# Designed miniproteins, single chains: the designs that were tried, part 22

Each design is a single chain, and the fold is of that chain. pLDDT is the mean over its residues in the fold that is shown.

## One batch from the design tools (miniprotein)

Design m736
Fold by ESMFold2-Fast:
Structure m736 (fold): chain A 80 residues (1-80)
Amino acid sequence: SMEDARAEVLAHLQRQTSKLVDRLDELKASEDVRSKVFLRFGELGGEALARVDAGVPVEEVKAWFDRRVEELLKQAEEEI
């Protein structure tokens, strides 16, 4: 169901949030870098939920989200 798909994506976003926090801690990211990353991560999370609501398969949404988060982290590493 769409409710099950949405719940699975939300669980994935929660796991990715924990990994993001750990990664930013490892990089010793400044508060400015963290704020920018968290803002963009939140926007990507909203886009992921919009995609699952539009009927995009959960695994495709997860893969898309993971690629965008990797790009975001790569850009953040260049600012540190």
Scores: mean pLDDT 87

Design m737
Fold by ESMFold2-Fast:
Structure m737 (fold): chain A 69 residues (1-69)
Amino acid sequence: RREEIRRILSTLPEAEALIEILDSMPDAQLGAHVIGQLLVLGRQLDAARQLLPLLSPEERARLEALIAA
């Protein structure tokens, strides 16, 4: 899971900073949630969509709502 998220981030501007944030989070699910929010704020919507299958159904619904906004 964490390695899958890291691969998604590797193609983005500021990939190193996002990967450092992810690696600072001991909980991969919490890390995915935080990264998803940051991707939406940075308007990296395609990368945020790639995170959806890696999230719990509850967190997926929250991220989908942010992408649609």
Scores: mean pLDDT 74

Design m738
Fold by ESMFold2-Fast:
Structure m738 (fold): chain A 94 residues (1-94)
Amino acid sequence: SSIEKLVQSVEEGEYTTALTAAISVDSSRESREAALAVAKKYVELGDYERAVFILEALRPHVSEEDLPALEAAIRAAREKDTEAALAAIDRLLA
């Protein structure tokens, strides 16, 4: 429910929600899934800069095994490669 509300806020142009999600990210699975869902929505909207900001905030909070997928998502978002960015984020959400 909270993740759905965050995604809806992004759709409505509530950009402070992205900063709040990135700042609030911690080592909990729920917090990481919320941040990833918001980053995914920004990629879908073509807002790559905000997506990268959120994904970079996740670096200290993902496992070493997931770090390559996170770095792939960050690189793809920086290159504006929507398909690659979404695929990498979906792997992190699995």
Scores: mean pLDDT 77

Design m739
Fold by ESMFold2-Fast:
Structure m739 (fold): chain A 88 residues (1-88)
Amino acid sequence: SPLAEVQAELIELLDEAIKAFEEDDFEKIDEVIERIEELGKRYPEARELLESVRDTLILLKKQLEAGRITKEQAVAYIEGLKALVASL
């Protein structure tokens, strides 16, 4: 990975997102989204990756709030993102 520090921090944020979705902690989900956005501002070379992850979390939150996906489905998607980030 060209940016091991960003990768490690993003994995930690995705772990926090998984826990927040499992606990229905929507305030914590919003906090994680904001922290990913700030990380993208600090590391513009990772911006496209970070914006993609942020937008996915925003979409999952909206779909969960609308009852269109289950909590288990949202967590599974985030675990998939975490695996993808870990493979970079």
Scores: mean pLDDT 86

Design m740
Fold by ESMFold2-Fast:
Structure m740 (fold): chain A 79 residues (1-79)
Amino acid sequence: METFPATYEGAKEALQAGADRAGVKASDGAARSIYNTVKAAGHETIPLDAAVAAAEALKNEDGTIGPSVQRPPAAPAGS
C-alpha cells in the first residue's frame, strides 16, 4: 500500500492521489487539514487509504473538497 510522508507536501500529494481515486478535486485547504490531523494523531506517514477516506469525507455537493470546517479528514464518521 502506498504511503506519503506526514509533511505538508506529502499531504498535498496524498490528497491528490486520494482525490483522484475518490473522484473529487484536491484543494490546498483540504491538504492542510489532512496534514494537521495526521500530525495530531502522531503519525509520520499518510497511507493512501486514509487520504481517500479524507477526500470523500470532505467532498462538497459540487464534487470539490470542502474546507476543514465541514469534516476533519481522519475523524470517525459517527459519534
Scores: mean pLDDT 65

Design m741
Fold by ESMFold2-Fast:
Structure m741 (fold): chain A 70 residues (1-70)
Amino acid sequence: EKKLYELKDVETGETYTANSIEELSLLYHELADKAKKPRTFEVTDVETGKTMPLHEFIREEVLKLSEKLK
């Protein structure tokens, strides 16, 4: 399912948009590979206005997948 997400690089203040979780993941990996240092990112779900750190967002997505498997 497609959602609009905003990814913010906390160190540079730059923001990027992704229309799916898959695109968000690819964007994160591309930015991390270009950076020589660990990066801190925040994710905003534009539909709900909810903002959270990327590591927390990933944790919630993993939890949802676990719940679906009983």
Scores: mean pLDDT 71

Design m742
Fold by ESMFold2-Fast:
Structure m742 (fold): chain A 90 residues (1-90)
Amino acid sequence: VISLEDLEKRVSQKEVAERAGVSQSTISRVRNREIIPSKETFYKLLELAKELSKELNIPLELAVLYLLGFALDPSLSYDEQYELYVERLS
């Protein structure tokens, strides 16, 4: 079983930024809930979460929680997930 701490050790904030194609400061601010990311950045982080889920053999929900601090609802589209995420940060 992989914990959030183990995930942080395996995939640093710098690596997340590099793989998602965004700045490390953007990742830090998103993870600390200081900013609401653009829809494009949110989608990039969801795609990275899918890659990490497959690579590390962990639930997608855990990867999304690590990257976004967000509880994924798999019944929703990407657009609906972004709206829910924004509402939870507001």
Scores: mean pLDDT 78

Design m743
Fold by ESMFold2-Fast:
Structure m743 (fold): chain A 70 residues (1-70)
Amino acid sequence: MLEEAIKAAREGKDFISPDGKLAVTTDFEKAIELAKKFNMGLIVVPKDKAEEAIRIAYESGARFVIFIER
């Protein structure tokens, strides 16, 4: 799960965890929609901070969408 989210971030692909607690995307509009629809926190990070943000969000146990800037 965590490793798949990190891999998706590195490859610029979308990821949603099976439990719906973690999402990763490079599409800002999609990030906003996911955050609103599933009541998730939105975190905006540059690509070089994406992996760290994903790890922290995952360990928190809360629901987050990680939007990765190019």
Scores: mean pLDDT 83

Design m744
Fold by ESMFold2-Fast:
Structure m744 (fold): chain A 67 residues (1-67)
Amino acid sequence: FSEVTKKIAKKLGLSEEEMKELEEERKKKYPNIPLELLMIAKKYNLDPIKDYEEILEIYVELLLSLK
């Protein structure tokens, strides 16, 4: 995983094992959606397709909050 992906996972309180499980699900169900957006969807119980715009807004806020 990239350093940005790991930092986002840490901000969301996700373990590296949970990231790996989400990446496997991503490959099977959502291959065109980045892992970071699926991590946000899981954390906030959002649908990665229906709530895609809200997930993107959260993603931008997380990127701006990275130290």
Scores: mean pLDDT 80

Design m745
Fold by ESMFold2-Fast:
Structure m745 (fold): chain A 92 residues (1-92)
Amino acid sequence: SSATMDIHRQLATSGDTSGDLARAALDAVVSGNQVNIDRAIDIALSQSIGTVQRAIGLLDRIARTSSSEGSRLADGARRLLQQSLDLKRRNN
């Protein structure tokens, strides 16, 4: 969707691993596919806590500045990464 492409462009401007993680979480949420969701969680678990927190921050900012569909998708991806961070903290 155009909303998904707009979020991808915004995340690409970060130029770091946190932007890549945020894009993976967005793609997982947009697809609704459990395999993609599991893959995004596995990627988040392999990253540092700081990288996951930065990715959450990027998606949170996009969710707050986007309207309607874009805000909903970015918030969905942010929630997926927050759940991954919570799981990582419990297993660390």
Scores: mean pLDDT 82

Design m746
Fold by ESMFold2-Fast:
Structure m746 (fold): chain A 90 residues (1-90)
Amino acid sequence: SEEDRKKFEELKKLLAESVASIERYAATFPKELQPILKIFYLKTLKRLVERKAKELGLSPEMIEELQRTIDKAIEALKKDPNADLAAIVA
């Protein structure tokens, strides 16, 4: 529905803002710890986003899209510790 799409787009925006916050926080740590910290917080964010999406009554397909976006960011970091997470979640 149009209302569900609005909730989905708002949650996507919150996801992008949360990823940017994770990157800023991780940047305060030694470079060697940054990829592991980012992965840890992305895994936590994945659980929180799933819970919020279910609370909002989003479809399984919308929830799966959000989860896949976060998984894509985690997998990108595993291959390249300098992966542009903001570009992945946009």
Scores: mean pLDDT 88

Design m747
Fold by ESMFold2-Fast:
Structure m747 (fold): chain A 78 residues (1-78)
Amino acid sequence: LTPEQQEEIDDALLLISVVVALKGENREIGLKTVEAIRKLPPEERHRFGERLRQALTLPDDESLKALKEIYEEAVKAA
């Protein structure tokens, strides 16, 4: 696979993880966070993507807070 193809696959897997793991408001924020991460350079995408995956393992309230923080940082990094 080319680096571009690998990034597309990683982006798709991250999106699928959000859709499967989250519902309602948490899913909406998760999806916005994925879109914000996709606008970043590859190295930044990797770091934020890992943080997002970790946030998906947290209880609902903690996950929501973590997702909002990741979203704000990703938007600022773009």
Scores: mean pLDDT 78

Design m748
Fold by ESMFold2-Fast:
Structure m748 (fold): chain A 95 residues (1-95)
Amino acid sequence: SLEKDFEEARKKLKELKEKNDIYGAVSVALDLMERLIKEYGLSPEEAAERVIKLAEEVGMKDVADFIRRLYELAESDEEFLEMLEQVKKNIEKLK
């Protein structure tokens, strides 16, 4: 369910915050956002707002600000989805 995926992401973000793993936290946030859009049919705007709020609630302001900037820089919902895929690929290459 949407609520279950959101709570699982919250648990992972809290763990990653304790480890100071910013790249892992961004990856978890982007995976949740993609799931909200593709599996639950949320708009990119709604998905971004919900994930930003979750990151802020967990105290990961840098992650929240990063997602906000990605959404603000995108000219369209399609470009935003392309940017998410590119960021995920870049993070994977750093591992």
Scores: mean pLDDT 83

Design m749
Fold by ESMFold2-Fast:
Structure m749 (fold): chain A 114 residues (1-114)
Amino acid sequence: SIEKVKELLELLEKDPMAIAEGMEMLREVLLSNPEVAKKLLEKIKEKGDPKLNIVLTLVEGAVEKNELKIEIAIGMAQLAEAVARAVGDKDHPAVLAMQEGLKEAAKLILELLS
């Protein structure tokens, strides 16, 4: 829903390092909207942006209904967040890439739902 996508964006504004929770919220949106998930997958593939690679894995998992693929994507976000928090760097490259990927995915979903 649009409401969940806005909640995801609000989370990232309040805590930029909360990328694992962001991925869980995106998973819920994609699984609830299979048609949007399929269109988002096509748009992300067309962009070829490496910042979208982990988000791409989640979207592919949602479209394929592949739980293992979804868990791998979320696990990668959990690891990136854990490392960034451990070193105390909110601008850690892995977190910034994932944060930008989540924001871009949210923007594309809002465009598809409007």
Scores: mean pLDDT 84

Design m750
Fold by ESMFold2-Fast:
Structure m750 (fold): chain A 55 residues (1-55)
Amino acid sequence: NADKILAGARKAPELLERGELTGEQAASMLRLFGVEVAPDATPEEIVAAAEAKAA
């Protein structure tokens, strides 16, 4: 579901800022939702990838 993918992707930047997730963990989480992101992607790139996948 696109809503779940977008919600997860938008929370990932917040968790990265808090130090709760590494970039690799955030990328792996999004891949479980079928979103392909680079392991060194910025939070903005992660959100953009999730939006592209949801479209």
Scores: mean pLDDT 65

Design m751
Fold by ESMFold2-Fast:
Structure m751 (fold): chain A 100 residues (1-100)
Amino acid sequence: GMSLEQILRSIGLVLRAIGVLIDVEQGNVSKEVVEELGEIVDEAERLLAQDPNNTLAVQAVRLALDAAEEALKKTKDEDIKKLAEEVIERARRLLAEATA
């Protein structure tokens, strides 16, 4: 079972992912925004390594995936596209592992 610390970290991660998704949907796509998505995926991976049944961490990865896909659609910057594609690949891998 999850500790209170893990629950609070997981809730914070979901809220962080929602904030980034809103920014991207409003057209605020930058290198920093996509790097933030990568950091969200990294933290979700750590949380899932501690508890594979952490549904909040899975939700954060799904939100980060949605935000990265929107960033990829909205950006014309090739460096940002590459970073977004890397986030999408990592998020999809984590979701596949969490479902297996």
Scores: mean pLDDT 88

Design m752
Fold by ESMFold2-Fast:
Structure m752 (fold): chain A 93 residues (1-93)
Amino acid sequence: PSREAALRVVAGGVLLIAAVVSVELGDIEAAVESIRAATELFVETLREAGREDAAEEVRRLGEEAIEAARAGDVERVRELALEALRLAVEAVS
């Protein structure tokens, strides 16, 4: 795996942690911003790996995570975040 791709996955993972914490604190705008940023990092990584199918899945997971964040559903945000991270990690392994 490339160092750049691995760093994008790490950055996306940190942003997903920030998103979960933001939802728990009631800062929905910060959570949505973090989810969007993580989604774009993962999509870029997956596309570089030739995984367009997984890139589309991560976009879908990101949209669902934004809706869950707006509903204050911390557990659903966490579940969707972990699924997106798993797909991104597979691309750099």
Scores: mean pLDDT 87

Design m753
Fold by ESMFold2-Fast:
Structure m753 (fold): chain A 72 residues (1-72)
Amino acid sequence: SALETLEAAARRYGDAALEAAIAALRQGDPSAFPTLLAWAARAGDTDALRALAELSPDPEIAAQARRLAETS
C-alpha cells in the first residue's frame, strides 16, 4: 500500500522526524503531509512521492507530489 511505501522509506533513511510524521499519519493527522512532501522532494524519492500523491486528501499536495515524482 502507499502507506507501507512511506513507512519503508522512513525506515530506510533512519530519520526520527519522518518516523514521527508517519506515526501522526497513522493516527489520521493530515498535517503530516506537508512535512512528508518536503522530505520526499528533498530526497528525490519517487516511490515516496507517488505514495503521497495517492494518500493525501489535499488535492494541491497530491498534485505537487505527482508532478515531482514525474520529474525525479
Scores: mean pLDDT 76

Design m754
Fold by ESMFold2-Fast:
Structure m754 (fold): chain A 61 residues (1-61)
Amino acid sequence: SMEEVEAIRDQALAAVADPSLSPEEKVQIVREAGEQMKALMPEYAEQIEGEEETLIKFILS
């Protein structure tokens, strides 16, 4: 459901903002969240993948 997708996304964004997590842990969380969100809402796969790539680039900058 959309509510489940929003919860997954919010948890991933919180992890990205967490200074105690390593870049590697953040990338793993973002990739896992992206896969879960695409499984729930495959019609948004391209948008989810774009956001995932943007977040990973930000983490690794």
Scores: mean pLDDT 84

Design m755
Fold by ESMFold2-Fast:
Structure m755 (fold): chain A 90 residues (1-90)
Amino acid sequence: MLSIALIDAVLEVVDEMIANTDDEEIIKVLEKFKKRLEELRERAASVDEVLKEIEKTIKELEKIDKKFAKEFRERFEKAIREAEERVRRL
C-alpha cells in the first residue's frame, strides 16, 4: 500500500516537472522514469526498489541540469513525506 501511494505521489511530481520544462533531454529522462515507475507499480515493487529508481533518475538529471535535479529531489522528498503521512492516517 505505501509503495503504491509513493509511486502515485512521485508520478504526480514527474507530470508537474514535465509541464514546467522545455528541455527535451530532461523530458526524455522523466518520460523513461515515468514508464519505469508504472512497471514497478504493476509488479507491486518494494519501497526500496522505487527509491533506487528515483536516485538513478536524479543522477541522470544532474548530468543535464544540476539545478533542475535539486528541485526534483526537493519535490520528491516532500511527496514521500506526504504519502507516508496519508498512509499513517488511514
Scores: mean pLDDT 79

Design m756
Fold by ESMFold2-Fast:
Structure m756 (fold): chain A 60 residues (1-60)
Amino acid sequence: SASKIEAVVLAALSEAEEILGPLSQEQRERLERIARDVARANPDASVAELARLAVEKFLE
C-alpha cells in the first residue's frame, strides 16, 4: 500500500538522520528510492524492519 511505503520512507529518513545528521538532497533521494524498493519487495515485513533494511543497504 502507498501509506505503508510512505511510512517506511519517513522511518528510514528519520533513522538515517539520527546516525549521519542532516542528509543532502541527493542522499535523501537515494534513501527514499531504496526504501520504496525494499518496501515493494517485502510486502509482509513491518515498517520498522523495512526501514532498518533500507538504512543498512544505504550505509553498507
Scores: mean pLDDT 86

Design m757
Fold by ESMFold2-Fast:
Structure m757 (fold): chain A 56 residues (1-56)
Amino acid sequence: FKLSREQQDKLIAALRARAGGTLDYSELAEEVGVSKAQVRDWIASDEFAVYAESQL
């Protein structure tokens, strides 16, 4: 994926706001200003693994 640090921070904040709910990648993408594919790729990436570790 190719998200800026600013976009990653916004996406992390949006995911935290939706914790425990259904994740809609299209809504997340629209809120952050990225594509749905970028959201899916990021969630599958090492960056998301780091985010998941921070939630533990």
Scores: mean pLDDT 68

Design m758
Fold by ESMFold2-Fast:
Structure m758 (fold): chain A 139 residues (1-139)
Amino acid sequence: VKVASEEEIRAALEVLTSDETTAEQVAEALKIAESMPLDAPDSDDPLVNAVKTLIRATQSEEGQLTLFRLLVELLTKQPRAIDKLEPLLDSSNLNLRKVVFYALLAYGLGEGVLGGVEYGLRHTPLSEVDALIERLRSG
């Protein structure tokens, strides 16, 4: 599986945050993307392909950090994108849930804590990710 480039991640995020895309459509696209192998041919649905690109990005630490930075940039420019990213917290991919959780946390806490949030992304065990997501959803 080829690691997703920054350009591919940016294009995927633009599809997910289009004014024509709903949170419900993102949730359905996630279910479809996770039902198929990552190396399967591209779907006719650009939203499914966008979600697959984000999952591919999380296969490496470098890809996770790139996705994290691009998500924080996106949320700063388009705060309404939060509603379209929240369905990704239901991903079966723990790395995707972890990256999205910390991007939402970084956006909510502001620039002064970005270093601490990046540290949490790198060092939080996957076994703790579900408890952190539950705290975010309960707050």
Scores: mean pLDDT 75

Design m759
Fold by ESMFold2-Fast:
Formats: sequence, structure tokens, C-alpha cells
Structure m759 (fold): chain A 84 residues (1-84)
Amino acid sequence: SVDELFEKFVEKYREPLFQFALAFLQDEARAREVVERILEEMRREAEKDPTILEQILNKAGSDAKGMQLLDRLVREEVTRALNE
């Protein structure tokens, strides 16, 4: 199910995403907010297309839709937070 895939995604990627955001923002509260926004958007997209999460969990290539979406969301949300 999408819920089980998303739970696995969160368990594996929440901490790495937090550490990445923290390195750029140098603020724990802002880094947590960025991670939660990324996770919320990933959940919405996964409800439309569960293969997005499967591609990320199975370490698909950088050209895979799921990998491109995650990269885009990370760049957009970190950039947004840096400009605030």
C-alpha cells in the first residue's frame, strides 16, 4: 500500500533530509519545517503514483521520476527557506 511505502520512505529518508537541510539552514526548527513540507508533497505525489516511492526505495537512477521529484523538492524548499 501507499501508506506502507511512505512509512518506509520516512524511516529511511527523514533523518538524511533533516541533516542536509540543517547543513544549509543552520537552524533546527527551519530544517524540520523544510523536511515536513518535502514529506507532505512526496505523500501527495505518491497517492497519485506509488512508483515514485518504489523508485526512491529501490535506488533507481537519477533520471527516474521519483528521484527527480525528490531532488527538485529538496532544492526548492531549502532555497525557499534560505530566502526567508
Scores: mean pLDDT 85

Design m760
Fold by ESMFold2-Fast:
Structure m760 (fold): chain A 75 residues (1-75)
Amino acid sequence: SMAELERQLEELRARAEELGLAPEDVERLLRALENGVPLSTVLKAARALAKRQAGEEPSQEESDALHEVLRAARA
């Protein structure tokens, strides 16, 4: 439902803020969620972005999630 999507968008904004993500990365994550990527996948992508900012290597699962998010954000 639209109300469920709004709640998930709010949850994602809060998590992205806690992770200290750049505004452009937050916008891509929000766009991917709006375009139908599951919240669980978007949260894995957020972790991948946070690890990259910290100079850490994301897991393969997190990297795959990030690729899915980046593709969906361009739709």
Scores: mean pLDDT 85

Design m761
Fold by ESMFold2-Fast:
Formats: structure tokens, sequence, C-alpha cells
Structure m761 (fold): chain A 75 residues (1-75)
């Protein structure tokens, strides 16, 4: 099932970070963003699962381009 709320939050985050001149996001930054948006533990778990699928290197960092590619492929 496609979590529209989580995917929409990630899309919004990508746009905000791109406007700030950033090309990547860390796991801790994603967690902080989700907490600031009042995300439920379930939504946070889904976002972390998506992050782990994108973070194939296991370094705790994903590029905005990779997140956009994942969201496009999940739609």
Amino acid sequence: MKPQNVEQMLAQLILELAKQGRSSISLSELEAYLKSQGASPEMRAQALAIFKKIDKNGDGVVSLQEMLQYLASSL
C-alpha cells in the first residue's frame, strides 16, 4: 500500500531542502523533520523503511535525487 501522507511529506521536504541549496539529507535530519511535522510513530517507521531502501550504502545519508527517483517509481 502506498503511504500518501509519508510520500507527500518527503516530497515537500525535498523541495524545501533543494531551495536551501542542499542536495542530501541524513537519517537524523529526516527524523527531526518528521517530529516537527507531528508524524505518528507508524508514519515515522514507514519513512525510515523508505530511507533504508534508498540508502543502499548504509551511510545514513540519501540524496534528494535518489528520494525523488524512489517516489516516482512508487507512484
Scores: mean pLDDT 73

Design m762
Fold by ESMFold2-Fast:
Structure m762 (fold): chain A 64 residues (1-64)
Amino acid sequence: AVAEAQERLDQVMAQLDPVDREVVRERFRNPGASLGEIASSLGLSVSTVSRALTRAGRLLAELD
């Protein structure tokens, strides 16, 4: 459910590095955005955005 996903996201966000947190926040603000669009919005490389989303998704799956 969306509410449950938001709770898990908030917990993950508290544990993320500031850069990864901003990437995840931007992804949820613009759910249709490409990796390049997120990278441009945050002044990051596409590689940085991709790694941040991979780390966040992995952390979300491993949530204690």
Scores: mean pLDDT 74

Design m763
Fold by ESMFold2-Fast:
Structure m763 (fold): chain A 62 residues (1-62)
Amino acid sequence: SKKAELLAQLAAEREKYRAQGNDALAAVYDAARAELETAEDSEIPAVVARTTGRVLRVLADE
């Protein structure tokens, strides 16, 4: 399902940034994964929008 694919992608992004020592971005993707795991399919767009906003915020604060 789309949710399962997105959960796998978020987990992969978390591990990628963790391996790079980018703890701030790793934390964003970790939080997004936890949020999506409990979300209904109708909530996926909102989780994606919030995650995108958090990524942009981390990048702006660097």
Scores: mean pLDDT 81

Design m764
Fold by ESMFold2-Fast:
Structure m764 (fold): chain A 99 residues (1-99)
Amino acid sequence: SMMEELRRRARLAVELDEELKAAAPEVTEENWEEALRRYLEALAELLGNEEALKEGLEILEKYKDDKEKAREEISKLVRKVLAENEELLRKIDEIIEEE
């Protein structure tokens, strides 16, 4: 069902966040922008959230000379998207249990 597929994609988005955190030591000064861009693209694809990808890319362009600010702003965006995703998962579970 569509609900099962949405739940699966939401779980993958959470797993992607955990994988990014685990790989953080491998993110260097030279590749941080590319790593964040790929993460945003993967997250947006899993959640179907093109607007989050657009906002993330605008942050990377705005703070291209300030890695720390870019990372902080991207982290805020990702946390917001994941929090909305977690609430969506909870609502989906409630609907499925009532069916």
Scores: mean pLDDT 67

Design m765
Fold by ESMFold2-Fast:
Structure m765 (fold): chain A 96 residues (1-96)
Amino acid sequence: MDRATLTAKSDAQAVRGAALELENNGDAEVTFEGEDTVVLTAKDNPLLVEAKALELEKEGLAEVTFEGSLRSEPLSVSEAGELQAKTLEELEKYPF
């Protein structure tokens, strides 16, 4: 399973808002556990879910745990963004 569990450190509303943004975009399925814990299940783009979770952890807003295909090692938001941008560029070159 491609899941990220976010435990809010200082701003539960910021973490909740980020999770709902991913859900509204169709990138993740969101489950709220308690007041400060959010579970993100990747739907269409596990790399985008991973990048957003790591961004929140890097900003000190949340503690993150990854399950399944998501990386357990820290990945920079810029590295994840570059990989996504390159993938989109490849798809534009070879539409089918």
Scores: mean pLDDT 67

Design m766
Fold by ESMFold2-Fast:
Structure m766 (fold): chain A 81 residues (1-81)
Amino acid sequence: IDKELLSIIEKLAEILDMSEEKKEELKKEFLEELSKQKEITEESIIKSFAKAISKVFNVEIKEKDLEIVKIHIEEAKEGVP
């Protein structure tokens, strides 16, 4: 599952035209946030990803922004073999 999630981050970074440095920071923060979750669910993945983006880009992710994050995760997931 970690490999699959990292592949989603790779694809999302490609879609969002992220730098290699930002991509690696996002992977690290995402895995750290995921490790804090008691159960790995779609909601916990979305929340962990939103928190990772917030930390890496130093922005506050609001509830409305979680829908955008979910859409990007689904788009990236469709591109993962």
Scores: mean pLDDT 67

Design m767
Fold by ESMFold2-Fast:
Structure m767 (fold): chain A 68 residues (1-68)
Amino acid sequence: SLDDLKRRLAELLARLSPEQQAEFTERFMERVQELDAQARAAGLSPEERETLMMQTGVEVAEEVLAAS
């Protein structure tokens, strides 16, 4: 569920160092901008866009943790 994704993202973000949080923010913002353009073109609802955003956040946070 969306709530499960939000909980997972919060858990991952809590594990990031301040340096990793900065990397997360940069990568997440870049990826979200591209996805938002694609989602609008596809006609996704605000709820579907929020779900996609949370999924993207989880993926980026996991990538940052794995890269350290």
Scores: mean pLDDT 83

Design m768
Fold by ESMFold2-Fast:
Structure m768 (fold): chain A 64 residues (1-64)
Amino acid sequence: SAMSDAGDSLATGIQHRNAPAAIAGAKALVDAGMSRESAATGARTVGLSLGQPEAGEKAQAALD
């Protein structure tokens, strides 16, 4: 689904420390119907889980 694809793109971007890709994935989650707040919180949480907090925080900030 678009939401699953967006989530995978966010996680991949974060894992590779690719902030533009992580931001695009977070925005794609919103486009797929996730609330901005949930997508922002999710991006931060994924960043922490993958050991890449900076990339997750940048994706979160881009939705603010």
Scores: mean pLDDT 83

Design m769
Fold by ESMFold2-Fast:
Structure m769 (fold): chain A 88 residues (1-88)
Amino acid sequence: MELTEEAEKALKELQGLSDEERVELAKKKYPKELEELMEVAGVDEKSAAVGVFTLYLKSIEENVDFKKLFEIVLEYLKNQDEEAAKKA
């Protein structure tokens, strides 16, 4: 399938990058998404960059808008923390 081929190509390009290069690329292309994921998930820049690009690859594979998919995942993560707090 065409979408699987695009996802494979993007994955190979991202796998060729160091942790530092992935962070720089994320800051250049998705600075807002990187910052929001760091704040909501409580992860460092390297982990957040991996998360951003994982969602980007999934958006290509599923033929969905990356920003919409990112917003859905971000909302899901926020709701997990709120539900945990209510049950404590």
Scores: mean pLDDT 72

Design m770
Fold by ESMFold2-Fast:
Structure m770 (fold): chain A 94 residues (1-94)
Amino acid sequence: SDNAVEKINGLLSNAQTAYNKGDYDSALDYLEEALKLIQENKANLSDDQYFDFLDQIDKLAGSIFVDTGDQRALKIMNDAGVEVLKLAVEKVTA
């Protein structure tokens, strides 16, 4: 639904703002909430929307991991990457 997309975009915007302020813990909290929300709403998102959200999460988590070495960031990257690989396999086998 449009409301889920708006909420996810809001969480990703908040994560980026927290990252820009050096508030890595808040950025990671927002990314974890966004990842959970996109997974819960997968059936209501297009594949392209789902890929785009996962890519945004992975990129920002990657930036946090490079800056901090925080294992929370690595876990978010791994979790998002697994979801991207699942969709890629579905598209290749179709």
Scores: mean pLDDT 87

